# Designed miniproteins, single chains: the designs that were tried, part 82

Each design is a single chain, and the fold is of that chain. pLDDT is the mean over its residues in the fold that is shown.

## One batch from the design tools (miniprotein)

Design m2847
Fold by ESMFold2-Fast:
Structure m2847 (fold): chain A 66 residues (1-66)
Amino acid sequence: STRERLEKLLREFEELRKKLIEKYPELTPQVDRILAYIEELRRQGRYDDALTALENAIDWLRGLLA
């Protein structure tokens, strides 16, 4: 389901966020803004938009950590 996929990706995002902040602490405000945006989409019930935003954020984080 969309909710189960969203929960899985949120866990992955949090693990990548921890690694990114350890390596690039200057990017903390940008990562926090992305998370706030995703949580606002979830609050509005826009789960498909939240899923898309989260997938894009994870791809971005993975690129920076490669």
Scores: mean pLDDT 87

Design m2848
Fold by ESMFold2-Fast:
Structure m2848 (fold): chain A 61 residues (1-61)
Amino acid sequence: MELTLVSESEQEIDGVLVKTKVYRAPDGSTVVEITETGPDGKVSTITLTIKDGVVSSESEV
């Protein structure tokens, strides 16, 4: 499945780097990837998939 990057943003909040990427899938689904990097370099990622008004989430630390 080919995803098209529609927006990308990067924000630093209290030493935590938050990177958000939004993708559009050909089937109309929206995929949102949120990556948080702490001041100690610890990375956590949350992926949200939105299809037909249904939200599903997966997290990785």
Scores: mean pLDDT 76

Design m2849
Fold by ESMFold2-Fast:
Structure m2849 (fold): chain A 70 residues (1-70)
Amino acid sequence: MDKLVEASARFQELSKDPDKLKKAAEEAEKEGIKVTAPTEETKERALAALLEYSKIAGMDVKSLTLPPPE
């Protein structure tokens, strides 16, 4: 199975519970993951996703710049 698919499934589970999503984002920041995003909501979601993706391959994901929504 593709590890990316597994990470996406875990992120979807987090998305079902906003409390879990926020906790995942906080853990991502503690792990040193940083995101630049236009809103706090977008930032929390991006941090949670990056945390899940970093787990699948031992990838070091320290920063990500997201384009503004237009």
Scores: mean pLDDT 66

Design m2850
Fold by ESMFold2-Fast:
Structure m2850 (fold): chain A 64 residues (1-64)
Amino acid sequence: MADQISQQLKQLGQTQKAQDLRDQVQKLEDQSEQAPTVDQQLQLMQQLQDLIDQGQKTVDSLKS
């Protein structure tokens, strides 16, 4: 999902936003893998999903 949004942002000329999105997604995924409890993992997964959703909304707005 994040890779698709990143590629769409690049196609729309938003190269920096695409890179920032990938960096933030990678950071959250790394934190989730290191989280010691299921509750912390779920919170990080929710943050990751929110980030992906915001990226998709940005792409949709730019494509309009």
Scores: mean pLDDT 79

Design m2851
Fold by ESMFold2-Fast:
Structure m2851 (fold): chain A 78 residues (1-78)
Amino acid sequence: MKSLIEKAKALALILKNWGEEELAKKIEEAIKNKDEETIKKVAELFDKMVSKKVETDEEAKKLKEELVKELKKILEEA
């Protein structure tokens, strides 16, 4: 649990740096509410991000865009 929360917090900080403050807020709210399922999904997405070998700026941009899309699906559940 602690390691999953740390990964979720790390991703929230990255999102704030990208200007995605509302998504970062939703992650922080999930942590406050002890929403274990959402925290786990967010942590898994962080693991996917750090496991990918990115050698070009173009790949980094695509990774960012896909990460934001997946987070919106997890956090917004429209």
Scores: mean pLDDT 76

Design m2852
Fold by ESMFold2-Fast:
Structure m2852 (fold): chain A 87 residues (1-87)
Amino acid sequence: SMDELYERLKAIALKEFEERKEELKKLKDDPGKLALALQNLLPSEEMNSLPVEERQEILRRIGEELLEKLGLPEEMREKVMEYLTPL
């Protein structure tokens, strides 16, 4: 199910996030690079095989949680999410 897929991908992203947290913190002032780096925490082949709507929802939910863990200001989080989940 979508929820099972989300929880599995979230676990992968959280593990990779903790391993790369200091690298990600260095990108805090570059929303485009940070968005790309966050996307690279997830398995590319699996993410690219998902329907666009499902992929965007997973990226939105996981991205929001990871950005909160980085402690970024709301304005910067919004800019990163625009790059991560483009309309």
Scores: mean pLDDT 83

Design m2853
Fold by ESMFold2-Fast:
Structure m2853 (fold): chain A 75 residues (1-75)
Amino acid sequence: MLEEERERLERERARRVAEFDARLAQLTTGNGGAPQVPQDLVPLGRQGLFDLAAAFRAALEAEMEARLRKLEAEL
């Protein structure tokens, strides 16, 4: 049970990270070629987008680890 829950959470995390990275890659590529950046993200600039991505990944890792610790505490 615990191992199955852990693997499910890790798959969900990996999927969300991959999807976010794909969107970020689209935005940064658009900035170089044809600008596809949403108007509300333009003020952030490229560095702001990377900082946001780093914060998002850190938050996802922390959330997953918190869920895993909660599940492990139930053992």
Scores: mean pLDDT 63

Design m2854
Fold by ESMFold2-Fast:
Structure m2854 (fold): chain A 87 residues (1-87)
Amino acid sequence: SSSSARLERLDALYAAAPEEVKKKLEELAAEAEKHLPELRERLASLPREEAEREHRRIMELVFKAYEYILEKKDFEKAKKLFEEALK
């Protein structure tokens, strides 16, 4: 699946990343995680089909954010993608 293949690729990128990049990823992920309870409540309130579409949208933005961190070292773009995922 695309999510499985992307996770494998991201895991490999993370393993090869410099320590400073790993730290920046953990910082940005921790900030995004503060909003997870509200996001979970929102998803739980949606009809199944709408929740599935929203989940796919969120995951796509999260994967792109990790790619910007690990491949491009663009932390500002990654932050914007996390913020977009939380809308």
Scores: mean pLDDT 80

Design m2855
Fold by ESMFold2-Fast:
Structure m2855 (fold): chain A 95 residues (1-95)
Amino acid sequence: MNLLKKLVDKIYEEKPGELTPEEAFEKALEEIEKITNDKETVKRIRELLEQLRRAAAEVAAGRELDEAERRELEEIAREIEELMKELEEKYKEKL
């Protein structure tokens, strides 16, 4: 199960109506960083998410991605998932 989703849900439960989805997501990442003390992995995840957001903006503007670009984005998504799994294990070990 997605650790970020659980933390976002918990943040919304504690402060309903006070945070946007983006703010809740950022608070979840900050909490993971504090508990795991893994600033490097969190920074890498943020960088990879920024690459995905830029690609999504290009597609929304009407640009079609070629096969190589689609493969690169799939690799980025897999790296994010792997890094999130590493953070989830570290988070469980610290609690």
Scores: mean pLDDT 72

Design m2856
Fold by ESMFold2-Fast:
Structure m2856 (fold): chain A 91 residues (1-91)
Amino acid sequence: PLQLTPAQQKFLEHVGRIARLLKELAETEDEEKRVELYREISEEARKAAEYGREAGLPEEVIRDAEKAAKIFEEAAKNKLSLEEVAKRAEE
């Protein structure tokens, strides 16, 4: 069996954390908790981009992770609603 490299394993760990945080974000009605989740998602997305680059993943995957990190960083800073975050994700 093909074993994942440490960088590939770290990439998948951060992607898995993002998926869990997004699920929690979709279920939260507390605005303060939402802002905290935005910050955590942004940090996890930055780490995913970092390990994705180290793992030699396609530039489009790295770019999309970096864009997600920026959107959620701005969402946390400006206390954006989920509707505004969705709109920014669609461009």
Scores: mean pLDDT 85

Design m2857
Fold by ESMFold2-Fast:
Structure m2857 (fold): chain A 96 residues (1-96)
Amino acid sequence: SYQDIIDQMVSINKQILDALKKKDRKAMNDYLNQLLQLAKSTGDQDIISQANMAKDAALKAWDAIEKGDERQASIYLAAYTAYFSGVLLLLKLKEK
């Protein structure tokens, strides 16, 4: 069900944010790839597109964190959160 995908994505999102906090690039990339694979499993191009935008924002947030650019890191983390929320919204609409 789409609810199972939502529950998995919420868990993965927690792991992505933890990896960013710990500066664990491998864990972040692994969880972002898991998020994308779940999005692709839906076959919905809008969900896949939002998930790709979330991944891009998370990678840009990482680059900003590595540079010590707190302003850019905050902007890209906000963008990641918005795109990830979009993925969840689209999945909830499919469950209905």
Scores: mean pLDDT 89

Design m2858
Fold by ESMFold2-Fast:
Structure m2858 (fold): chain A 100 residues (1-100)
Amino acid sequence: SIEEFKARLDAALAAARRTFAEGSREEAVQAAMAFLTRAGHLASQHPDPELSARLLALVDEAAARLSEAVRNDASMEELLGILEETRARMLAALDEAAAR
């Protein structure tokens, strides 16, 4: 299910990237929130409770960073960077857990 998790997370990020390229700032913010919601859902469904909690903590941290960035009128590039960094950190946590 790691491959399925990665595929679903990548699909969610691809959808967000498309909205960031083609949509308004308001639509991009909504797409970023939708990405984090989907990432949180994937994290909550993970069968390992410790890894699930770790993944959820990464999503919560990203949501706080996104909220602050939006409040501070951060660039579209900065908002997308938060999503891309969150994906990378979640995948790193999954890969680390799989190596045990």
Scores: mean pLDDT 88

Design m2859
Fold by ESMFold2-Fast:
Structure m2859 (fold): chain A 100 residues (1-100)
Amino acid sequence: MASLAEVAELLFEAAALANEVKRAHADNPELQALADELLALIGETMDRMRQGTLTREELAETLRRVRALLEQMKALTTDPALQARLAAVIARIEAALAEL
């Protein structure tokens, strides 16, 4: 199964990528909103992980929500390099979900 440390690294990478998408598409309000939702979800999830209050099932549900937000961002971004990086993180989240 994926470790909490591996999941935390994935969430950190997703947050960094969300911030990069926000900078690249500052004039796209839909991408800004999706990135903000993703950042809020990641922050809440990491706080709960530190508190030890997050169950395996809740973690899996959070990763599915993170994946869905990343997929929406990938569909809206016009930058092929960002699309490739979003696809890579999505694939790693899918792999982590299979191990949960």
Scores: mean pLDDT 85

Design m2860
Fold by ESMFold2-Fast:
Structure m2860 (fold): chain A 83 residues (1-83)
Amino acid sequence: DQQVFNNVKNLVESLPIKNSHYIAGLLALPKCCHDKPLNTLLKVAEEFYRLFPKSVRRQMSEEEYRKAAEQACVKVLGLSCLN
């Protein structure tokens, strides 16, 4: 599903920043965040975009993107999400 990831990432990065935060956050979120309310997921996505500028995100592999989003999740939800 690397092709699916790349297609979604490229689509998201081409959208207005407001919409891209929503989908990019969902794409990269750890499993522990899947049960969170949409408002919480949006906050994680916004934090991810604040921490990592667009130029850096465009060069990220799927694994780098997931790790970066996980870092944002930790900042918004705390370490309980990883345990």
Scores: mean pLDDT 61

Design m2861
Fold by ESMFold2-Fast:
Parts: structure tokens; sequence; C-alpha cells
Structure m2861 (fold): chain A 73 residues (1-73)
């Protein structure tokens, strides 16, 4: 799979994470977050430009995870 296709899959997972936060669906959030982390590990050899885009997506995902955890307490 191309780096562009992997990046598109990560973008789709981020959209699923946002939807899970809106629906307060913690189980779906954890599932999609784990899938996103697995894709990040697969992109270790990506170009610097792609690595920067992956970093931005992961910053967004981490922020959503913190927000979801605080909403439960």
Amino acid sequence: MSEEELLKQMEALLKQLIEAVKNKDYDSFEKYYDQLLALVDQMKDASLEVQMQVGALMTGAATLKVSMEKELK
C-alpha cells in the first residue's frame, strides 16, 4: 500500500475517533485508537513530509483521547 493510501486510512480513523467522541462511545474510540497506533508503527520508514503529517494526526488523536477520558469522570 502506498504512503498516500496509508495516510488516507489514518485520516479515516481520525474521523471515526471524532464520531466516537461525539457519540460518547468509549469502546469504539479505544478500538480505532489502537488501529491508528498500529498504522503509525508501519509508517516509520515514510518520508519526512509524511512523518510530519502523521505527527499532526497523532497529536489530534491524543487530544481526543484525553478529552474522552475526562468525559468519563
Scores: mean pLDDT 79

Design m2862
Fold by ESMFold2-Fast:
Parts: structure tokens; C-alpha cells; sequence
Structure m2862 (fold): chain A 90 residues (1-90)
């Protein structure tokens, strides 16, 4: 389901933040890319915003800007949590 894809992507984004905190930039990029692949299967405006945040996070990681990367990953989490809430509305 779309909810399961968003929940798995949220786990991966949180793992990316932990990888960045531990200085593992390669692991962080892998987690973000996996989240992007899962989210490509979900059609929702907030998910599209989260995908844009994740793309900006990858750019920040590649530039060595840990704080900027974490900022964008946290924005992606916020957009994905809102998308989950909207998809649960009847």
C-alpha cells in the first residue's frame, strides 16, 4: 500500500540522519536513494515535496554540508508524516 511505502521511506530517512551523525556519508546517500525509489511509486503532492527535499539532501551530503543535509532530511520527514495523515483520512 502507499502507506507502507511512506512508512518504509520514513525509516530509511531516519537511518540516513543517524548515518550522517556517525559520519557515514556513503550510507546516508544509499538510504536516501532507497527512500526516493520507494516514494517514486506514490502519487501525492506532499510526497513530491519530500522527494525534492531528499534530492537537496543528497546534494548537501555530496558537498560535505552535514547540517544542510539534516535540515532537508527533517523537512522530508515532515512532508511524509503529513502525507500519511492525509492518506488516512476517510
Amino acid sequence: SELELIEKALELVRQAIEALKNGDYDAAIRYVKEALELLSKVKHPLVQQAKADLEEAIRAIKNGDRNKAIFYLQRAIAHLELAKEELKKK
Scores: mean pLDDT 90

Design m2863
Fold by ESMFold2-Fast:
Structure m2863 (fold): chain A 92 residues (1-92)
Amino acid sequence: MRAETEEALRALMRRRLTEEGVAEEEIERYIEAALAVLFSREDREVLGSHIAGAPEEQIETAQRLLILHARYVEAGYPEEEAADLAREEVLA
């Protein structure tokens, strides 16, 4: 992803995690975990190529992945499994 898109995504992640009820002190931990697991370097490049268009489309896809990931974690799934489930649902 472009640096601009990653920065915008981090800002959106903070907002959405707050809206989903994640404690403020844990938000940075969730952002780093989500970026590490949901967006490997290769996944970022593939996702950017696949949704080549407006930056808003890339942000929307990433936002949907984050929301699903957070909901699966809150439902009791391990972080890695939650990330895989979110990825399968959004990127399939």
Scores: mean pLDDT 62

Design m2864
Fold by ESMFold2-Fast:
Structure m2864 (fold): chain A 63 residues (1-63)
Amino acid sequence: SMEEIEKLKKQLESNRKALEDLRAYLAAHPDLPAFERAVLESEIRGLEKEIKDLETQIKNLEK
């Protein structure tokens, strides 16, 4: 339904914003301790997967 698509699009927008903010933070802090960088890079990978899944779900529902 349109309401389901709208909810997924809002979630996608939120996750894209979170991903951009994390990437910007890492770029602004090149001297982060290795363990902190690894944690944030793991979070980025998680968000990238969630974004891909949401994009696929939206495309399937828009057919």
Scores: mean pLDDT 88

Design m2865
Fold by ESMFold2-Fast:
Formats: structure tokens, C-alpha cells, sequence
Structure m2865 (fold): chain A 66 residues (1-66)
């Protein structure tokens, strides 16, 4: 299990993006920081999961923080 930092483009619907990320297999939790256009995602790490999140509309970057 790893924590991912997901940064969204300004103007992204953060609630809708959070729901899309939560629907991905291997995602356990999403904490939304709307003020900073950032989410913290707790998930089972895989390259496929990282690529899936990066491909979502509104995602600017994804990084592993733990």
C-alpha cells in the first residue's frame, strides 16, 4: 500500500475526479484538498494504477509520497 499525491488542473471538479479515482480497483481511500487542487490516494501500488489515474481528465500529475 502506498500514498499517491494527485494534482489536478485548476477548474477540475474535484468531487467528480475523487469518485472516478475511488472506482479504480486497488484504491482504498481518497482525501481531497480542494484549496490546493490536490488529492491523497491510498492504494495498492502498480504501474497500471498510476497510468490509469494519469489518464483521467483533469489530472495534471501523480507522484508516490510514501
Amino acid sequence: MKTLRVTANPGTNMIALGHRIMAIDGVHDVTIDEANNTMYVTADYSPALMDRIRALPGVASVSIIN
Scores: mean pLDDT 83

Design m2866
Fold by ESMFold2-Fast:
Structure m2866 (fold): chain A 71 residues (1-71)
Amino acid sequence: KLEELKSKIEELGRQAQKLTDQRNRAYELKSKAQAEGDDVSGFVQYEEKLKEEAKRLEDEKAELEQELNNL
């Protein structure tokens, strides 16, 4: 079970990294749209959604790390 918790924490870390990469990409696309005078409302909403998902992953990872420490 210790190894299983470590594997889950590592998997959540990879998911958080992918989400961070998506947030960076969304920010880049928003910056380009702003420079071209395009509407950015859709990109803003997308960034907020990714931010909320990142928080959920961090909370879940913290919970699993607490379980690992209690073993």
Scores: mean pLDDT 79

Design m2867
Fold by ESMFold2-Fast:
Structure m2867 (fold): chain A 70 residues (1-70)
Amino acid sequence: MDEIIEYLRDLIENAESLKPYVAQMRLIAAKTEYDILLRQGIKISEKQREEFERLVREAEKLIRELLEKE
């Protein structure tokens, strides 16, 4: 779980240097990994869930801004 959170932080930090479609694909990959953990019954704390959701919202906003520049 911490690896997915770090991955999202790295995505947000580097979003402006990425092509919009690459940033979008990376966000989808992070969401997919999270869904896999949930399906495997991995215990995720409420704090980890809230942090993941917060980072996803930040990434989605940045990606939308990048796509609007196209």
Scores: mean pLDDT 80

Design m2868
Fold by ESMFold2-Fast:
Structure m2868 (fold): chain A 71 residues (1-71)
Amino acid sequence: KIDEIAKRDFSKMTKEELLKAMDELIKVSKNPSLQLELEDIKRAMEEGRITKEEGAKALKLFVDQLKKELE
């Protein structure tokens, strides 16, 4: 599931696709701190406080972190 999300090129996704990917990551994460950070980034993107490109970069870093925690 996380591997499928990690294979996506977030930089080429629309804002709606990125928000949907963030929701999927929040649901699979069992770490409350990571869930809160993802929810904050999602909210910031929804409100236009960060760019789509900034959101995509943050999402990639969180995917990498979640993969390490599931090992």
Scores: mean pLDDT 75

Design m2869
Fold by ESMFold2-Fast:
Structure m2869 (fold): chain A 57 residues (1-57)
Amino acid sequence: QQQLQQNIKQASQQVADIFAEREGLDEKQKQQLEQQIYKAALNGAPAGREAARELAA
Protein backbone atom coordinates (compact mmCIF):
# COMPACT_ATOMS: atom_id res chain seq x y z
CA GLN A 1 0.00 0.00 0.00
CA GLN A 2 2.96 2.38 0.52
CA GLN A 3 3.68 1.98 -3.20
CA LEU A 4 0.21 3.33 -3.99
CA GLN A 5 0.71 6.33 -1.70
CA GLN A 6 4.08 7.01 -3.35
CA ASN A 7 2.43 6.94 -6.79
CA ILE A 8 -0.35 9.25 -5.62
CA LYS A 9 2.25 11.70 -4.30
CA GLN A 10 4.08 11.74 -7.65
CA ALA A 11 0.80 12.16 -9.54
CA SER A 12 -0.20 15.01 -7.23
CA GLN A 13 3.07 16.80 -7.98
CA GLN A 14 2.60 16.34 -11.73
CA VAL A 15 -1.00 17.55 -11.66
CA ALA A 16 -0.06 20.54 -9.51
CA ASP A 17 2.72 21.44 -11.96
CA ILE A 18 0.36 21.30 -14.94
CA PHE A 19 -2.31 23.39 -13.24
CA ALA A 20 0.25 25.85 -11.88
CA GLU A 21 1.51 26.51 -15.40
CA ARG A 22 -1.97 26.75 -16.93
CA GLU A 23 -3.57 28.83 -14.14
CA GLY A 24 -0.49 30.91 -13.32
CA LEU A 25 -0.18 29.69 -9.75
CA ASP A 26 2.66 30.79 -7.49
CA GLU A 27 5.08 28.26 -5.97
CA LYS A 28 3.30 28.65 -2.63
CA GLN A 29 -0.09 27.95 -4.21
CA LYS A 30 1.39 25.00 -6.12
CA GLN A 31 2.66 23.45 -2.87
CA GLN A 32 -0.77 23.84 -1.26
CA LEU A 33 -2.38 22.32 -4.35
CA GLU A 34 -0.04 19.32 -4.13
CA GLN A 35 -0.99 18.74 -0.49
CA GLN A 36 -4.73 19.08 -1.14
CA ILE A 37 -4.64 16.69 -4.11
CA TYR A 38 -2.60 14.17 -2.13
CA LYS A 39 -4.96 14.26 0.86
CA ALA A 40 -8.07 13.99 -1.31
CA ALA A 41 -6.58 11.12 -3.32
CA LEU A 42 -5.76 9.22 -0.12
CA ASN A 43 -9.43 9.57 0.87
CA GLY A 44 -10.39 8.03 -2.47
CA ALA A 45 -11.90 11.24 -3.79
CA PRO A 46 -10.53 12.79 -7.01
CA ALA A 47 -10.18 16.44 -6.00
CA GLY A 48 -7.44 17.61 -8.34
CA ARG A 49 -9.76 19.98 -10.18
CA GLU A 50 -11.42 21.23 -7.01
CA ALA A 51 -8.11 22.01 -5.31
CA ALA A 52 -6.74 23.74 -8.42
CA ARG A 53 -9.92 25.78 -8.81
CA GLU A 54 -9.79 26.93 -5.17
CA LEU A 55 -6.15 28.02 -5.35
CA ALA A 56 -6.43 29.53 -8.84
CA ALA A 57 -9.63 31.45 -8.13
Scores: mean pLDDT 69

Design m2870
Fold by ESMFold2-Fast:
Structure m2870 (fold): chain A 79 residues (1-79)
Amino acid sequence: DEKSRESFRKATDAVVESGGDEKKALELATKKLKESGIPEKDAEEAAKLLVESDRAGREGDVERARELSEKALELIKKS
C-alpha cells in the first residue's frame, strides 16, 4: 500500500526532524497524517505511537521502538 507507506514516512520524518521535542513531534506528525487523508483521531493515535517509538529508540530499546512503529503503520493502513 503505497499511500500508507508515504503517510507513515512523512510522519516518521516529522518526528525525527523534531529532534526529541515530543510536543512538536506529535503536532507535526499529526498534521502530516491528516494532510495524507487519515482521520484526525487515528492521526493523533498513530502520531503518539511514533513519538513513543522515537523515545524508545533514543533510550536504546530497539525492540519496543519497532513494536510501536509497527502499531502506528497498522493504524495508518486501516484508516
Scores: mean pLDDT 86

Design m2871
Fold by ESMFold2-Fast:
Structure m2871 (fold): chain A 82 residues (1-82)
Amino acid sequence: SAVEEAIEAAKKFAENPTSDAGNEFAVAFTNVVNLYLEGKISEEELREVIKELEKIAEEAKTESAKEGLLNAVEELKKLLEK
């Protein structure tokens, strides 16, 4: 699923923060955002993605990778704000 692809890309980026891994995560993340906006991902599923990304960010190998993942978390949280 798009969610599983985004979580796996996030884990790869956290473990080895290369430009390629960051780009793979950005693509997978954008797909999750688009699917949510299309109503194909529920609010509950998006909240689960947020929690998983926050956990992955805390385990990130570098502060830059952690910041990138937490910025993605912020973007998803904005989708849930009224």
Scores: mean pLDDT 86

Design m2872
Fold by ESMFold2-Fast:
Structure m2872 (fold): chain A 60 residues (1-60)
Amino acid sequence: DVVEQVSRTSIETMLIRAKRLNAPQKLIDTLERLAEYPSSEHTEELKKAIEAMLEILKKS
């Protein structure tokens, strides 16, 4: 699944940034879980994680 592979790479990139920015552990845990088991079924969780990352970036 191309979407699954692309999502994994994108999530891994976000995870690296989240750790570097000292994001909340709950968000880091969510990103780690999504990176291990990426699926189109998790699109809503991924969207919420992206929104949380954008809020952290605005606050920084």
Scores: mean pLDDT 69

Design m2873
Fold by ESMFold2-Fast:
Structure m2873 (fold): chain A 83 residues (1-83)
Amino acid sequence: AELIEGDESTMQTLSDYAASLGIQDPEVQRLLAQIILSLQAGMPISSFKEELKTIPEELREQAIRVLVVNTGYSREEIESLFE
């Protein structure tokens, strides 16, 4: 879907936001941007459980915050995907 890929400005905006919260890894920034856009396109968050597990444990708290702010899912719902 075109929303998953985003345009360069959309991907950059989401990557900059992730970086502002301490996520400097470009692969994690891209993954979070793709997940956010996919969720906005109506895909269920459970579809990304395996991808979310690839995020280093030290970055999971910041990743959870990025996802909560940009998707409208509760913290509890997102945390359940890492367990």
Scores: mean pLDDT 76

Design m2874
Fold by ESMFold2-Fast:
Structure m2874 (fold): chain A 68 residues (1-68)
Amino acid sequence: NLADTLKAIAEALKENPLSYALIAQIARQHGVDPEKAYEILKEIVLDNPENLTSKGIADRLEKKAEEL
């Protein structure tokens, strides 16, 4: 589901650079549309341009997953 997908992306970002390929692979493994997962990630980045560290993005993805 989408929440599990976002949590998996957050975990991957702790050890891997952010890329569309990474997002798409994880989304497909969870049966989620890669474009939907990518759009959520873009919104998180655009809403917090001052905190673009991998940890910052991962923390916000985990929070978004908890809200679903």
Scores: mean pLDDT 75

Design m2875
Fold by ESMFold2-Fast:
Structure m2875 (fold): chain A 69 residues (1-69)
Amino acid sequence: TSSLKLSLRSFKGSFQNDSVKSMSLSNQGSKFDDKLWSEESSKPVVIGGSIGENLDSNQKTSTLLTKEG
């Protein structure tokens, strides 16, 4: 029965190594997703876009006013 145990251990060893690598990448993705999700997905993107557009308009109006004034 020693042979069978050794064989299974070999297989498990291989799998465990792969698991660790997967975990590392998963952890990175998970944390990144949480941050990116909260910041980008939470509506800031939509608000950012709107504010960005408004800022551009404001700047243009400001310049025009300065020239006219």
Scores: mean pLDDT 46

Design m2876
Fold by ESMFold2-Fast:
Structure m2876 (fold): chain A 59 residues (1-59)
Amino acid sequence: DLLEEIGKIIPINPDGRYTLHVTDLKGNEADVGVDTDDPYAVAQKLSDNGFSVHRIEER
C-alpha cells in the first residue's frame, strides 16, 4: 500500500494545507495530504526515499 509506505517516512494529514501527488518506482500513484510550512522539503524527503513527487498543490 503506497500510502502506508509513505506514512512510514512522513506524517500524513488528509486535512493538511498541501496535497502532494506521488508515484513510486512501480508506477503506483497516490495523493498525500501534508500539514507543513515547507512542502518542498517534504517532497525532497520522499525523493530521497525512492518516490517521485509530480505536483504540489496548496488547498
Scores: mean pLDDT 83

Design m2877
Fold by ESMFold2-Fast:
Structure m2877 (fold): chain A 74 residues (1-74)
Amino acid sequence: MEKEKRIEVLKKKLEFYKEQLDAINRQIDALKAALPELTEEERKRAVTRINSLQAQKDYLEEEIKKLEEEIKKL
């Protein structure tokens, strides 16, 4: 695979992950805003989902960092 073509593929993957990260941040914010209006059981589910989304966010941030480092080394 040509170096330029590989960089292009990695940049597209980077943009995809950044878009996913933005979507996750919006979902976390929406869930946090809804917490005061939820029942106790719904609140526990929302908190669990926020924690799951936070873990996904942390994973995507690490993957973005790895992709940026890989692009710089090409």
Scores: mean pLDDT 84

Design m2878
Fold by ESMFold2-Fast:
Structure m2878 (fold): chain A 88 residues (1-88)
Amino acid sequence: EVAELLRKAAEHARRAAEALAAGDREAALAHAEKAVEAMRKAAETPEGLEAVNRALARAQERARDETDEAEALRIYAEAFEEEAEEAE
């Protein structure tokens, strides 16, 4: 379940990035909200909280100097996908 929630967060973050790159800020916000909801559900267990924190730390490090919001969201999506693979 944690792996599924992390993968769902990654999927929605990627869709948010695609929408933002296309100039659709409303769709990007809707997908970002779903990504955050999946993250919150994953973080309800100690294992899920640890995985969410690792994904966020990894994404923040990789996106430190990234000024493109869509690229930043894509980096976050990749970090959550990596944690989902580890949680399997």
Scores: mean pLDDT 84

Design m2879
Fold by ESMFold2-Fast:
Structure m2879 (fold): chain A 80 residues (1-80)
Amino acid sequence: AVADEVAKRAEEIMKKGNEKQGSVAGKLASAAYNIKDNGMTPEQRRAAADALRAEIDKNEKYLTPEQVEELRAAVDALRA
């Protein structure tokens, strides 16, 4: 599932990243798990994807360009 992909990528950042990256990744993983565990309408799924994208953009300075690209791709797949 796409929410699983976002959570997995965030967990890898937590394992490999510094404390700041781990903090951001933890918030993203939590949000992705909330999406996964709730039955959502297409509108709710798009809103959740947009919120995750905004969180990534807000914290872009704490992430590598590769991590930003991977997380954005996963969020875009969730929205589709």
Scores: mean pLDDT 72

Design m2880
Fold by ESMFold2-Fast:
Structure m2880 (fold): chain A 68 residues (1-68)
Amino acid sequence: SREDEIAEAIKSLPEDVQMEVMRKVKEIGDELATKLQNGQISLDEMETLILERAEKVVKEAVEKHEKE
């Protein structure tokens, strides 16, 4: 499944890179939570944007570390 493929991709990254990906996802969540609190986005928009931006961060981390 795609979820299993993403999980395996994350596990293939060095531990420090995995932690950096998790940190960036948290920062995205914090940014979007602030926009939600200010009425700039809806809860549904926040959930969609978190998913899309998190997937992009994971993809960029994998591509960066597989280019050798």
Scores: mean pLDDT 76

Design m2881
Fold by ESMFold2-Fast:
Structure m2881 (fold): chain A 55 residues (1-55)
Amino acid sequence: KVVRGTLVEGGAAARPGQVVRVLTEKNEIVTGRALLPPGQTAAPQTSVVDVEVLE
């Protein structure tokens, strides 16, 4: 399952494949693996990322 949300971290940029938390449009925190292109990073609190949800 893939969800899109805003990266929720205190100061660290997310890397491809990294396990991260995202805040969804429903204000839910979801933990998942960051689906980013190779070499791309996502800044916390400003970047919208797709994550593969971990149950």
Scores: mean pLDDT 71

Design m2882
Fold by ESMFold2-Fast:
Structure m2882 (fold): chain A 96 residues (1-96)
Amino acid sequence: MEEEVRRLLEELRKETDPKKIRKILKKIAKIAAESDDIELVRLALDGLVDLAEEHPEYIPLIIEALMEVLRETENKEIMLLTIGALLKLIGLEIDS
């Protein structure tokens, strides 16, 4: 699973088609929402925040994916981590 998340993040970083980006983001969100592995979820969320810093144009799509994690997860720790990632993304928008 960690190798899958790392592969999806690498694919996401190299992709320029918004439709394909959205599909990859949905896969990452699904893994995060269905996971009980907190370290795996941190890896995914940190990767998405890093992508947002490199490509601010992807922030709306990344926010959509994180909102999906919040809707789908039943794990409070994952909810808190996801909220933290959302706050970091908002911080990037304010500092722009």
Scores: mean pLDDT 81

Design m2883
Fold by ESMFold2-Fast:
Structure m2883 (fold): chain A 81 residues (1-81)
Amino acid sequence: SRLEELLQQLLESTDLAEQLRLIVEIAQLINSEMDPDDPLHKRIAELLQELLDLVNKEPEDREGRAELLEEILKLYKEAQE
């Protein structure tokens, strides 16, 4: 899966600029699959927007990015079941 490849690259990355680029690519990939009429997909889209806002406003907040990404991935997995 492209998502799994991007997540692996993010875990292995030690460069902040690369980490931020990978997070944006992950967010864009997940967002492309969201249905605006589905309540769970709307929540995922809202969290993706919060993640992108955090990346832009506080690029050094690694912990905040990780927490939001983890929540997004949990909900995304639930949406696929």
Scores: mean pLDDT 82

